# Designs tried in a protein design run: designed miniproteins, single chains, continued (4). Part 35

Each design is a single chain, and the fold is of that chain. pLDDT is the mean over its residues in the fold that is shown.

## One batch from the design tools (miniprotein)

Design m13272
Fold by ESMFold2-Fast:
Structure m13272 (fold): chain A 60 residues (1-60)
Amino acid sequence: SLEEKIKLESEADRLVQEALDAGKPLDEVNELRKKVQEAIDNGDLEKAREYIEELRKLVE
C-alpha cells in the first residue's frame, strides 16, 4: 500500500541519517538506501524490509 511504502521510506531515511551520524561509510549507506528504494519501487516490501534491517545493523 502507499501508506506502507511511505513508512518504509521514512524509516530508511532515518536510519541513513543515524548511520552517517555514526560515521559509517557514505558509499555503503547510499548503496543500501538505493536497494531499499528499488525494492519499494518493485513492490517487494519484504526485500525492502531486509535492506532496512541491514541499515539498522550499521547503526548498532
Scores: mean pLDDT 83

Design m13273
Fold by ESMFold2-Fast:
Structure m13273 (fold): chain A 57 residues (1-57)
Amino acid sequence: MSNSEKISAGSQKLSEQGYSSATPEQIAEAAKETLGLSEEEKEKLREHIEKMVQTSR
């Protein structure tokens, strides 16, 4: 499963909770809950999202 699919799943869950802007930590946690990721997979996803956010600036 790609990182983009994991990010989409996490972002969708946060959007359902009313978040218009989310931190990489929140997205990774939501993806973990939605997809059943391990703690290690969640942390790797958080790092990838942080890199994306930094690059988009």
Scores: mean pLDDT 76

Design m13274
Fold by ESMFold2-Fast:
Formats: C-alpha cells, structure tokens, sequence
Structure m13274 (fold): chain A 89 residues (1-89)
C-alpha cells in the first residue's frame, strides 16, 4: 500500500542521507526524513501540510549547502515522493 511504499522510500533516503559528506546538509536531510515519517502517522490535513512544508524547507537548505552531492539529490527525491504518497493517505 501507499504507507509501505512511503516507508520503503524513507528507509532508502535515510541510508543515502547518512552518506552525504556535508555534516549540516546530512543533519537537515535526516531531520526531513523524520518529519516525513511523522507525516505518515498524522491524521489532521493541515498538520500534514505543515509537516510537508517543513520537510521541503529542510531539503532546500540541504541542497544549498551541497548542490553537487548526487546522494543528497537522490535522498531529497525519495523524501519528496514519500511526502506525495503520505499526503494521499
């Protein structure tokens, strides 16, 4: 189901994020993963949107710190897809 797919994407994103060389960018990506996981358990639509926007903000900050890191880019793509699936729950 959508939850299982989102959880799989977040696990893959977390593994890639841990390999990001820039320590601050890695921290921001791991925080975005945790917000996306929180979003999976949230039932209030406005709170879901708030969590999604916060995660997106962290991804933007991480990309600014390490714009050429391909693992960061891939982790970000996986987090965004997980958020898209979670918003449909």
Amino acid sequence: GLREEAERLLEEAEELAEEVENEEARRLLLEAVELARELLDEEDVLKKIGLALRAIGLILDAEALAPEDERLRRAAELILEAIRLALRL
Scores: mean pLDDT 89

Design m13275
Fold by ESMFold2-Fast:
Structure m13275 (fold): chain A 86 residues (1-86)
Amino acid sequence: KAKELYDKGMEALKQGDYETAREYFEKALELDPNNYRSWFNLGVAYRELGNTEEAARYFTKAANLALDQGKEDELLQLFAEHERRV
């Protein structure tokens, strides 16, 4: 299920395993391409891996989907949470 893959990606992201997080978020998005949280966290993983161009694309996709779903405030909370990390 898409949520199970997303949850595994979040666990990997929390552990700093950005390659594994990327893999799980990509698999989750194959099942649920409208999940803005998966796009956002895929962007985070790519940014941590030094791929800033891909990260920017995924953050843009997340923002567009969050706006379409009325989840802009939730997305802004994700950005704020990430910016407070180290």
Scores: mean pLDDT 81

Design m13276
Fold by ESMFold2-Fast:
Structure m13276 (fold): chain A 78 residues (1-78)
Amino acid sequence: SLAEEAVRLILEAARANAAGDTERAQELGERALELLERLSPEEQEEALRRAEAELARLAAELHPEKREEFLKLAEEAE
């Protein structure tokens, strides 16, 4: 679905940003935003909540020293 594609793009943007590829992160973020704008407000809220949880999980993997903090954010987003 468009919502799933938007969430995937958000996660790819976050990974690109973590790798220092700011240009790619911005490009992927813009594409995700375009997809989100095509969704209903309720579908946007659900997609963003899912993205927030997934981003917190990714941050926990990338920053194991702060894993507990990021996992709490993921739990709260779900």
Scores: mean pLDDT 79

Design m13277
Fold by ESMFold2-Fast:
Structure m13277 (fold): chain A 80 residues (1-80)
Amino acid sequence: MEEIYREAKKKAMEAADAGDTEKAYEVGRAFALELLKAGASPEEVVDYGFEIANELTAAGKPEEAGAFLRGFLEALKEAV
């Protein structure tokens, strides 16, 4: 879980620094699916997703944070 989280956070921050909302969305989707495949509980999945989104918002990237969350939540809906 921790490796999946660190990798996703790194990719999300890189997308946000580039102002790439499409990439942030894709990172969010991939992160949700990787957490589910790794057997994360629903509570863990939600907590990890919001931790990255909050980090992006704190970095002054609310648009990319929103795109990340949209991709994340949409992937969760499709997976269940």
Scores: mean pLDDT 85

Design m13278
Fold by ESMFold2-Fast:
Structure m13278 (fold): chain A 55 residues (1-55)
Amino acid sequence: SRADEIRAAGLRETRARIDEIEARHGPDDWDGIDAVNREVAAETAARLAAARAAE
């Protein structure tokens, strides 16, 4: 479904951004990782809400 595609894209984006942070700052940048998790979750929720409104 479109919702599943949006969620999958959000998970891939989170992983890619975490990998980039770990590569540049090391695995102990927990504040950066937490910020990415919150930001991608908010973006994914907004896209899901927009998809529901478009139905």
Scores: mean pLDDT 75

Design m13279
Fold by ESMFold2-Fast:
Structure m13279 (fold): chain A 68 residues (1-68)
Amino acid sequence: LEETLERFERALTRLYLEGRLSPEQASAAARHIAELLRQGASLEEAVDAAVRAGLITPEQGAEILAYA
C-alpha cells in the first residue's frame, strides 16, 4: 500500500508540475484515489473510479498510470 501510494503521489505531482492537472483536480483525485487504495482497490481501479466520477479525464488517468 505505502509503495503504491508513493508511486501514485509522484505521478500526480509530475502531472501537476507539467500543468496537466489543475490544483482542484490534483486535490480531488489525490483524496479519492488514496481512499480507494486504502479500501483495497488496485491503482487501476482507483484511477478508473476517479475518471468515472468526473474528477479527471480519461487521458489524465492514463498518464497517472503511465508515470506510476
Scores: mean pLDDT 81

Design m13280
Fold by ESMFold2-Fast:
Order: structure tokens, then C-alpha cells, then sequence
Structure m13280 (fold): chain A 66 residues (1-66)
């Protein structure tokens, strides 16, 4: 079901978000690209997966600038 896919996606996003702040910019970009591919593999629509990754990248950049 879409609900099960979104629950799995939320767990992956939370795990990625926790790690992003501890990684170099190059490592963070690799993890974000891996996350995008894994979300799509789970059945998340491509547009939504791209939006999720873009949001995480924006939040990461904002937190690093603070």
C-alpha cells in the first residue's frame, strides 16, 4: 500500500537526516543520491522522491549556515 511505502520512506529519511550533519558535503551528496534511488526503488513517485531530497538538501544547507 502507499501508506506502507510512505512509512518506510519516512524511516529512511529520518536515518539519512541524522547522518547528513556529520558528513562532508561530498559524502552528504552521495547519501542524498542514494536516498533518492532507494525511495524510487520502494515505489515512491520520482517527483516526490526528488522533492524530499531537495527539502533535505535545503535544510542541511540552512543548518550548516547557522
Amino acid sequence: SMQAIMDAAARLVSQAAARLLTLSPAEAERLLEELRRELIALGVPEDLAESIVATLRRHLEARRAA
Scores: mean pLDDT 84

Design m13281
Fold by ESMFold2-Fast:
Structure m13281 (fold): chain A 61 residues (1-61)
Amino acid sequence: RPLSPLEVKILRAINEAGKDGITEQELAEKLGISRSTVRRILDRLEARGLVKRENGKYYLA
């Protein structure tokens, strides 16, 4: 199934953060969108196995 433009932007931002990871709040600020929108997209990406969460930060899986 195709990724939405926002899902692609979030994946790119997570990839650019690299080994340091990135928080939900940092993603919201970087993309200029609400934390609730970021959380919803991150939950979907985690369910698909594309991202992982460790200690409140997100990384590519």
Scores: mean pLDDT 83

Design m13282
Fold by ESMFold2-Fast:
Order: C-alpha cells, then sequence, then structure tokens
Structure m13282 (fold): chain A 56 residues (1-56)
C-alpha cells in the first residue's frame, strides 16, 4: 500500500545518504536497496549497520 511504498522510498534515501557519508561500496548499497524493494526491512537495516561499521 501507499504506506509501504513511502517506507521503502524513505529507507532507500537513508541508505543512500549513509553510503555517501561513510563510503559504502555501490555493490553493498545495491544489495540493501534490493532487500528494501522485497520488503525485507530488517535484513536491509542489519546489512546497512554492518556496512557502516566496516566503513568506519
Amino acid sequence: GAAEEELKRRTIERARAAAERYGIPEEVLDEIEELVRQGRFEEAERLLVRAVIQAS
């Protein structure tokens, strides 16, 4: 529904901002975006957190 579409858009925007800020590889960002598109929000968030830690 519209709420899920908005959550997906917002999550992808946050992931892209984090990738730019912390230097997350495009390959990893693509994986995060794909998980978000599939509605796998918990897995996308876990991958994003790990990517930020590894980039730091």
Scores: mean pLDDT 84

Design m13283
Fold by ESMFold2-Fast:
Structure m13283 (fold): chain A 69 residues (1-69)
Amino acid sequence: MLEESQAEAKRQAEELIRELEEKIKAGTLTRREAVALTTAALLLAGLAGDEELVKRAREVGEEAEKYLA
């Protein structure tokens, strides 16, 4: 059960990171979306226990901040 939940968290984190990247490239990302998607991606990556995924989520969050600056 916990392993399945971690696998789902990993998949969801990857989807959120992808959505953030696509919205940045499309120029459609809002500040609210940036905060919400970055926070959710970091939380889910942490729950998945995937350090590389946490790093990716952080990097995409920094890109979102730069885009909104």
Scores: mean pLDDT 81

Design m13284
Fold by ESMFold2-Fast:
Structure m13284 (fold): chain A 64 residues (1-64)
Amino acid sequence: MKVVELKGKEWTVNEVKEAFEKAGYSSSAVSKALKELGITGKKLTKEQVLKVGKKLGVKVVFKE
């Protein structure tokens, strides 16, 4: 089972893309998911990252 790990409370779009790439998902797949979910802005919250993960079929784990 692939997992995406993120540290902290908020992440830039690029940081989220890098985390998903480590789990085997391309930057373009993450960009498409963000567009389809209507997520706009410079930073993503935990809830927004979980929505991206659910859309791509991958579990997201947050470490603080």
Scores: mean pLDDT 80

Design m13285
Fold by ESMFold2-Fast:
Structure m13285 (fold): chain A 69 residues (1-69)
Amino acid sequence: MEEAIERALEFAKPLVDKLKAATSDFERDVYEALLIIAVYTAAYGDAESPEEARKVAQEALERIRKELA
C-alpha cells in the first residue's frame, strides 16, 4: 500500500505544484478537481480492488491536504 500511495503522490506532484502557485480561486478550484481525478486514476491503475484503490487515494489526498495547509 505505501508504494502505491507514493506512486499516486508522484503522479499528482505537478498538480500539487500548480495548486501551490495558484493565485485565484478559479485556479485553485480547477487544480484541486484535477488533483483528485489524477490521484484516483493512479490509485485505480494498480489496485486489485475498488476498496484498495479508495484507501490509496484517500491516504494520498490526506497527505496532500496536510502539505497544502
Scores: mean pLDDT 83

Design m13286
Fold by ESMFold2-Fast:
Structure m13286 (fold): chain A 102 residues (1-102)
Amino acid sequence: GERAERAARAAEEAARAANRAALAAGTVEGQMAGGAGAMAAGAGAAAARAAEGREGAEAAAYGAEAAARGAREAAEIGGGEEAEEAAREAERAAEEARRAAE
């Protein structure tokens, strides 16, 4: 339904932002942190597509939150304006996914 779709899209946005933070961090450690978060968000989005409803939306929200944490860790490791902006974008997307799951 609409809730699962909205949460899945937010998780996909969080995944893209986490990947941008990983790349902007310019370090292997930053890439691993952001990449792991992006993978979790991708899995959450996929689960939302498959499960639908509240359960699917919750899976997407959990994945999006992992992406936000990974993006923030990547920004802290690598630093820089681009990584910080990407981390903020991932955090906003995770909040949207959480609201969709409620």
Scores: mean pLDDT 85

Design m13287
Fold by ESMFold2-Fast:
Structure m13287 (fold): chain A 69 residues (1-69)
Amino acid sequence: SAKEKEALELRKKAVEAAEKGDVETTKKLVEELMKMGTISEAQKEALLEGARSKDVEAVERRFVREVLA
C-alpha cells in the first residue's frame, strides 16, 4: 500500500539520520512514524539513542581537531 511504502521510506531516512548523529531530523521522522503507527515506543527510543550516541562521537571528533590545531 501507499502507506507502507511511505513508512518504509521514512524509516530508512530515520535510520540514515540516526547514523549521521542528526538528532533533530531523527526526532521529526520518528514522530511521523509514530503517527502512522508503524513503529513501537521501543523502536523510537532505539533510533533516538543511536542518534544521540553518534552526535556525541561527532562532538568528540570536533574537540580533538580543535585541541590539535
Scores: mean pLDDT 77

Design m13288
Fold by ESMFold2-Fast:
Structure m13288 (fold): chain A 55 residues (1-55)
Amino acid sequence: SDFDKFMKALEEAAHLTPEEKIELFRELLEQSKDPAVQRIAKETIERYEKLLKEE
């Protein structure tokens, strides 16, 4: 399911840089057809982008 893919992406993201995390979630957003997964992915990307601007 798209949710399972999202959960795997979260596990993988634990080992990635903030920029790589953003890229991973952008790819997931493009591939997912589930509106709930798309919403969570967008919110996650926005949070990481904001953190990068404050660093």
Scores: mean pLDDT 77

Design m13289
Fold by ESMFold2-Fast:
Structure m13289 (fold): chain A 61 residues (1-61)
Amino acid sequence: MLSPEQQQQLDDFAAWLRQQHARDPEAARASLETAIALLEREDSPVNAQVAARLRALLAEL
């Protein structure tokens, strides 16, 4: 389960990323894909939950 602080950080990141995607879609997608890859590398339940949310955000873009 994500902490309220981690949840807020993800929400802030999503808002920032949507703004960046409007300016530079390729850079925004590359940053998100890199973040997902790093999270999946550590094989933790928390990282899996965060990665799943970031994949959903990538699909939204």
Scores: mean pLDDT 77

Design m13290
Fold by ESMFold2-Fast:
Structure m13290 (fold): chain A 59 residues (1-59)
Amino acid sequence: MAEELIEGAKHAIELGEKLGDKETVKLAQQALKAAQAGDIEKAKKLLRQAEEKGREFAA
């Protein structure tokens, strides 16, 4: 579970950096830190926000 969130956050950071979406990168970095700290609930919320922002930016 935590490992999946870590990989998801890393992927979101890479996509955000490629697109120049600073907000998605920021949220994904926060999700990564939360997942590494074992705060699964916070990591899930932040990763969802990063995915939402990335989709809005790409639209």
Scores: mean pLDDT 78

Design m13291
Fold by ESMFold2-Fast:
Structure m13291 (fold): chain A 58 residues (1-58)
Amino acid sequence: SELDKLIKDTTEKLKNAKNHSEQAKIVQDTATKLKTDLKLSSDEISKILIKAVNEAYK
């Protein structure tokens, strides 16, 4: 699904982020896409972002 692709891409970008500023930008850009393109609620976006961050930094 488009959601699964976005989560996977976000996780890979987070793994490659060099510093906290890059991490914050990746999270912000992904949240914007989830809201505008997939029209998800704030609660759903938060759950998805937490999952992506946990997956990147195990």
Scores: mean pLDDT 81

Design m13292
Fold by ESMFold2-Fast:
Structure m13292 (fold): chain A 89 residues (1-89)
Amino acid sequence: SHMEKAEELDKEAEKAFERGDYVTAANLYIEAARHYAEAGDFDKALEAVRKAMEAASKIPDPKLRRTLGIRAIAEALRIVGDQIDAELA
């Protein structure tokens, strides 16, 4: 299920973050956020985006930091849109 996939990706992202692999952590948190949103858990989806932004902010390479930061923000905007649609349905 999307929830099971999201939880596994969230755990993998946390382990990557703990070892200082911020590029891997940011990418995995963004992927986890998508799966949380598809499962309808918008709170966990936005928390995963927040963690992705935190991971991106710690990337030493400014080009990768910018790219992954933008991807995380784009995902947050998608999640907010999906949440608005769910509330209006």
Scores: mean pLDDT 89

Design m13293
Fold by ESMFold2-Fast:
Structure m13293 (fold): chain A 60 residues (1-60)
Amino acid sequence: SEEVNEMKKELEKLKEEFEKTLEELRANNAPQEEIDRVKEAYKNIIDYAEAKVKELQKKE
């Protein structure tokens, strides 16, 4: 469906932003604790979005 395709595009964009953010943090020698918190926050958001996509696909 169109809604699922839009959500997938947003999810891929979010994943790209996540990787870019981690690279910037590492380039700026951010503390490991900050990097870990950012990783956890993004993983939680991505996991939630992926679960929503799967739910919509299962319902049609």
Scores: mean pLDDT 82

Design m13294
Fold by ESMFold2-Fast:
Parts: sequence; structure tokens; C-alpha cells
Structure m13294 (fold): chain A 71 residues (1-71)
Amino acid sequence: SAAEARKEYIRKELIPKLSRLEWQVLQLIQAGFSQREIGERLGISQATVSRHIKNILKKLGLKNVAELKEL
């Protein structure tokens, strides 16, 4: 399907272009951690985590955190 082809493109072409910190935030989101817990684990503020999530969504062409979890 078009949705599956889009997810495959994101995984193969877009995720490798994320920064190391953006990739770490993505992995913790997929593991089910909250923005607060991600901030505590990475030693950054929750506001900084929120900014990284917005940048990740923009880079991957996704609308929300639920779509990140489905990758």
C-alpha cells in the first residue's frame, strides 16, 4: 500500500539523516517513554525534547507522535 511504501521510505531514507540526538529521542519515543522521561534520560529539558520531536516530525513528514510509534 501507499502507506506501507511511505513508512519504508521514511525508515530507509529519512531516519538515517536524523542527528544522533534526534535518533535517540525517536528510539525512546518508540520504546514508550514520555517527554519528561526522555528529558531525564538524555539530561535535557522537556521543552528541548518537545522541540526535537517537532523537528523529527518535520524531517520525517509526519503529523504526530502516534505516527512515529508506527514506524
Scores: mean pLDDT 88

Design m13295
Fold by ESMFold2-Fast:
Structure m13295 (fold): chain A 60 residues (1-60)
Amino acid sequence: VDPALLWSDEELVALAEAAVREPDPVKAGFLLLAAEVEASMRPAVSEAVRAALARARAAL
């Protein structure tokens, strides 16, 4: 893991999971958006992060 990254893969997965668990749909949308924006700024995204984002998007 590159220590210069603002977010780790584990942190992005946690954000996606937090979005799924958030009872307020507006807040859930903001959490998912934050995770997707951070993932889009990376040169490569792990399969774990991609899977977590896909599950969150399907759940919302």
Scores: mean pLDDT 75

Design m13296
Fold by ESMFold2-Fast:
Structure m13296 (fold): chain A 83 residues (1-83)
Amino acid sequence: MAKIEEELAKLQKEFAEFAKEVNEKLETAKPEEQAKLKQEAARKSAEMTRKMVELYKQQGRGFDAAQLAELEAQIAAELAAVE
């Protein structure tokens, strides 16, 4: 129980730190580097969302069909966008 909550808090913290770092780099980056940073951000966002869904499932939380479809579509779109 506590371990899953700690993992969720860790993921949120890691994502916030990553988002801050990416945004700071985007402000000074050249167009070529901006494209790479956006791709890395999309991959990290997709991975975080996937891990968060799995942690919620482990807690016994259900998702309704609409929530699952939205999350799956978001992950698929983000992964497709990084190519």
Scores: mean pLDDT 69

Design m13297
Fold by ESMFold2-Fast:
Order: structure tokens, then C-alpha cells, then sequence
Structure m13297 (fold): chain A 86 residues (1-86)
């Protein structure tokens, strides 16, 4: 289903953001940026699916709420780490 596909894309993006944070913590800025860009691409694909299926937006939000909250946390932490390594 579209909801399941969006959930899978968001879950993969979360994994990439977590890996980006770990790379940033090790001082590997190149890898951290690459992984963050991969996560952004996955989130853009998920967003496009929601835009094309607006009637499913509430169901998608329920399915990915916890994953989205974790993703936001990792994205913020990765951004802070990248700033410290600049």
C-alpha cells in the first residue's frame, strides 16, 4: 500500500540519519553529509507520495508518527554535530 511504502521510506531515512549522526561523531563529515543527503532524498520521495495521495495523509501520519519524531531528533543532532566539526 501507499501507507506501507511511505512508512518504509521514512524508516530507511531514519536509519540514514542515525548513521549520519554516528559518522559526524567520528569526525567523518563527508560520510555524514552523504548519508544526510540520502535521508533527504528518501523523505522527498515519501513527501511526493503523500502529496499525490492527500486523502491518506492522516493514515500516513498515524503510521509514521513515532518514526518521524525519531527522525527529527536525529536530523537535529546530526546538524549540531556537523556545526561543531566545521
Amino acid sequence: SVVEKVKELVEEALRKLKEAKEAAEKGDLEKAIELANEALRLLQEAGKLVDENPELAEEVEKAVREIAEEGDKYAKEAAELLKKLA
Scores: mean pLDDT 75

Design m13298
Fold by ESMFold2-Fast:
Structure m13298 (fold): chain A 59 residues (1-59)
Amino acid sequence: SLEEAQRLAREAGEALRAGDLETARRLAKMSADSLPDPEHAAIVLAIAEREIAEAERRL
């Protein structure tokens, strides 16, 4: 569901800010998997992976 996807996305963002990249990746994928639109899911995943890669470079 969209609501579930939004909750998981928020949790992924929290994990990312805490430096837990593994949890952030898992939650971001779960969020995307909860979206009914595959185009929207692909965009959400791409953004999350970019943010995680940037955070990884800073660690």
Scores: mean pLDDT 80

Design m13299
Fold by ESMFold2-Fast:
Structure m13299 (fold): chain A 63 residues (1-63)
Amino acid sequence: ATAAITAIAMAAIAQYASQIPAATLQDVVLTAVLTALAAGKSVAQIKAAIVTALDNALAAANQ
């Protein structure tokens, strides 16, 4: 489980690296992962939570 979550988080960071500052990107991904894990979410739900959080951060940065 941990290896799969780490791979998803690293892939998401790489995907958004050119659009969001690294510090913000790491904070958003870490918060999404920890919140989803605390809620007992599956790996697929954690992936969805990371994507949603990053999309929201990107939308906020473009305003």
Scores: mean pLDDT 77

Design m13300
Fold by ESMFold2-Fast:
Structure m13300 (fold): chain A 65 residues (1-65)
Amino acid sequence: SEIERLKKRIEELEKKIEELEKKLEEAKAAGDEEKAKELEREIEELEGIIGILEGLIKILEKKEA
């Protein structure tokens, strides 16, 4: 199912965000402001992709009559 593939992709992206959040905490603790900004951008981008994928799932679920 396409919906199941999209759900798996969301789970993978959520795990990646958790890893990036841990790296962000480490960068902030180290005072690495540039690395922290880079990681925050990556997290925001992945969160945006998840939102798009969730929207696609909702459309596909409505099309399944």
Scores: mean pLDDT 86

Design m13301
Fold by ESMFold2-Fast:
Structure m13301 (fold): chain A 65 residues (1-65)
Amino acid sequence: MEEGERLLEEGERLEREGRLEEAERLYREALRVYMEALPSTPDEEVPRVVGLILRAIGGLIDIEL
């Protein structure tokens, strides 16, 4: 969980710096971490994890558009 958030934050930082290829890699890695964690996530944490997944997807869309 915390590792995924760190990857997402690093991806957002690299995107702001214009390092789009590196940002894409980190967004994809964060998405993978969250998607793998989701099946074992407690019900009360599911909305948080879904929100983080959407943030990673948003970053990927912004880079590819």
Scores: mean pLDDT 79

Design m13302
Fold by ESMFold2-Fast:
Structure m13302 (fold): chain A 82 residues (1-82)
Amino acid sequence: SMVEEIVKRAEEYIKEGTKENLLRARMDAGVLAVIAGVYYLLSEKYRKQNKLELAEEYEREAERALEAAREIEEKVREVEEK
């Protein structure tokens, strides 16, 4: 999935640990937050159309993207504080 690809890329940036790569990882966390917002909007749209199963799927994907963004931000912060 797009979320999984972004997470893998961000984890590689964090592993490399340079200031530039930590900034890139933080930017990827921002992209994941935007993706989560889009998925929440799609979930709401499909819920209004009574497509509840599809709405729930997009809501779960939004929650996964948002959680991934938070984890990346936390990992970046931990590396920067060392």
Scores: mean pLDDT 87

Design m13303
Fold by ESMFold2-Fast:
Structure m13303 (fold): chain A 120 residues (1-120)
Amino acid sequence: MVTLTESGGGTFKEGSSVTLTSTISGDTEKIVEVSWWRQKEGQAERFVASISKSGTQKGYAKEIEGRATISLDLSKKTAYLTLTNLKVEDTAVYYSVATVVEGTKLTFVEGEGVKLTVVK
């Protein structure tokens, strides 16, 4: 079984940078992709970024492109999301999601999330 635990949230000033960390436990050999999602108050969860197991394929949401960097180190069992030039609108709960191969099926494992608050 794979589990994800996010850290690095808290309260940050507008214009600063933050690195959110996902610590991965369990069988990382079954992971094919790690992604980051966010949920703003009163809104649905939205995609932020993704990275393949090899690290060679990355995806970013258009609204965050150029301000977000995703990285994955499976040897250290850690995924990172770095956000630069923070805006008040980046205030959300951020979740990491592992896509895991189970037989012929893909399963999604979501962490509990970490709160990021951006203030003026």
Scores: mean pLDDT 87

Design m13304
Fold by ESMFold2-Fast:
Structure m13304 (fold): chain A 90 residues (1-90)
Amino acid sequence: SELDKIYEEAVKELKKVLPDDVAEEFSNILKRLRDEIKKATSQEEAVEALRRAGLEITDIVLKLPKELQNKALTIFSKFMDKVLELIKKK
């Protein structure tokens, strides 16, 4: 699915720029978000899943060195933009 491709690209980018343990934790949040969006029966449910994932990602990002915070946020922002575009097409 298009959503799976968006997820796989985000995971690939995370592994390139973040420490392995952080990349894994971040990727697991995005995987849960992907699965929740696939199960969402409304646009409202999908948006709520994105909001919840954003809070979890923010908690991880704030624990990172400043140099990595911007890289992590950029990857997540790009992921969110692609997911929101996909939700709007449904």
Scores: mean pLDDT 83

Design m13305
Fold by ESMFold2-Fast:
Structure m13305 (fold): chain A 90 residues (1-90)
Amino acid sequence: SEQEKLVKHSEMLLDTVAEQDRAAVETNAGSGVVVANTKRFGETILENAKKLNEESRERVIEAVKALAEQSRRPDVKALLEELAKKLEEL
């Protein structure tokens, strides 16, 4: 369904953030790229969420919250927590 495609797309963007967050910690890389991507992908996830029904939106919110709890970088965690709040306000 279109709902499942939008959820999957949002989950793929979150997975990319997760991999970049882990890689940045492991290589002692600067946070600039992962922060910029988290913001950009967050905007896409928020736009996708406006097209989702309540059930599908709740799935995306839970995925964002789970990633925020697992995030090793405070900057990335804060952005994901802000994204979850914005999603809940839709």
Scores: mean pLDDT 83

Design m13306
Fold by ESMFold2-Fast:
Structure m13306 (fold): chain A 65 residues (1-65)
Amino acid sequence: SPEVEEIKKTIEEAKKKIKELEEKKEEAEKLEDKEESKKLIEAYNTLIEIYKEKIKELEKKLKEL
């Protein structure tokens, strides 16, 4: 169904965002400015958790369809 396809697409897009954020986190860990590095890592971790929760909600909705 179109609804199932849209949910699957949104899950895949969210997974791609998590991968991008994890890569940015790895680059942030390489920064000489440890204070900047820590703040960026914390921000990326927060965004990753938001996307993970969104995926969890969408996967639950997909199972109910």
Scores: mean pLDDT 87

Design m13307
Fold by ESMFold2-Fast:
Structure m13307 (fold): chain A 66 residues (1-66)
Amino acid sequence: GKLEEAARKLSEKTGLPLETARLVIQLILNNVPDEEMQRIAKAQFGVELTKEDIEIARELVKELFG
């Protein structure tokens, strides 16, 4: 589905693990703030999300979900 496509593209563009990328797309779709997304990704996957990672994810969400 669109979520899996967005997660795969985000993973390929940023090098984020696929499961982390999927979570980030879901959090953006639920309007979670950037700072909270960074906290959740670090707590659940030990991954430090950059502002650039989040900006790429937001562009992908806009492209695929409108």
Scores: mean pLDDT 87

Design m13308
Fold by ESMFold2-Fast:
Structure m13308 (fold): chain A 55 residues (1-55)
Amino acid sequence: IEKAKEMVERDPDSKQNLLRLAAAVGASTEELKELSKLSIEEQRKAVEEMVKKKE
């Protein structure tokens, strides 16, 4: 999880890094598909919320 967070911090606009972080915190395949349809800004907010819920 820490490595995925570092990748997102280095490139916060990378959709791939955001999806990898979501997967690392336990997002389902369906959740990942839904996230991939969102804008970069919406993906970032959703993934940040998922990380906070996990922690």
Scores: mean pLDDT 71

Design m13309
Fold by ESMFold2-Fast:
Structure m13309 (fold): chain A 64 residues (1-64)
Amino acid sequence: SLSELLELVNQAYTDDKYRPLIGEAQNRFMRFENLLNELLKQGLSPKEAVAKVLDAERQARANT
């Protein structure tokens, strides 16, 4: 699920062992990674960044 993938993305930023698993979902990973990188540059923690990415995804789905 998306929640599980975002949890793995968060773990990948804290634990390298999860990064290869995220790589298996390339298109989804790249989209989320780009958003996470921008949020991390703003000073958010990985957990906070993941939460904002999830909210953005929900809003995108609700508006289509």
Scores: mean pLDDT 62

Design m13310
Fold by ESMFold2-Fast:
Order: sequence, then structure tokens, then C-alpha cells
Structure m13310 (fold): chain A 59 residues (1-59)
Amino acid sequence: MSAEELLEKAKEYQEQAVRYLTVDGDEEKAKEYAEKSREYTREAAKLLGISEEEASRLV
């Protein structure tokens, strides 16, 4: 998986996490999806040679 694909997945999981939290009120699902987003962001950061913090700004 490319860094671009990882960032795309991170963004999708983050958007879903926000939906679970704000629309469904499902804090457990929101946490799960936010955690998955963080994992994809971290993987993308490693491939791009940047910090996790810098990669999180791209999501």
C-alpha cells in the first residue's frame, strides 16, 4: 500500500469516527475508528519519512 493510499484510509476512518461520535453517539465505535486512522497515519509517516504529527496534518 502506498503512502497516499494509507493517508486516504486514515482520512476515511477519521471521518467515520467523527460520524459515530456526532451522529450515532457511539463512543466505542468512534474510538475504534479513530485508532485505526491513527495507525494508518503512522504507517504513512514512516513511508514518507516525516513525523506522525506532520502526517496527521495531511488527514
Scores: mean pLDDT 81

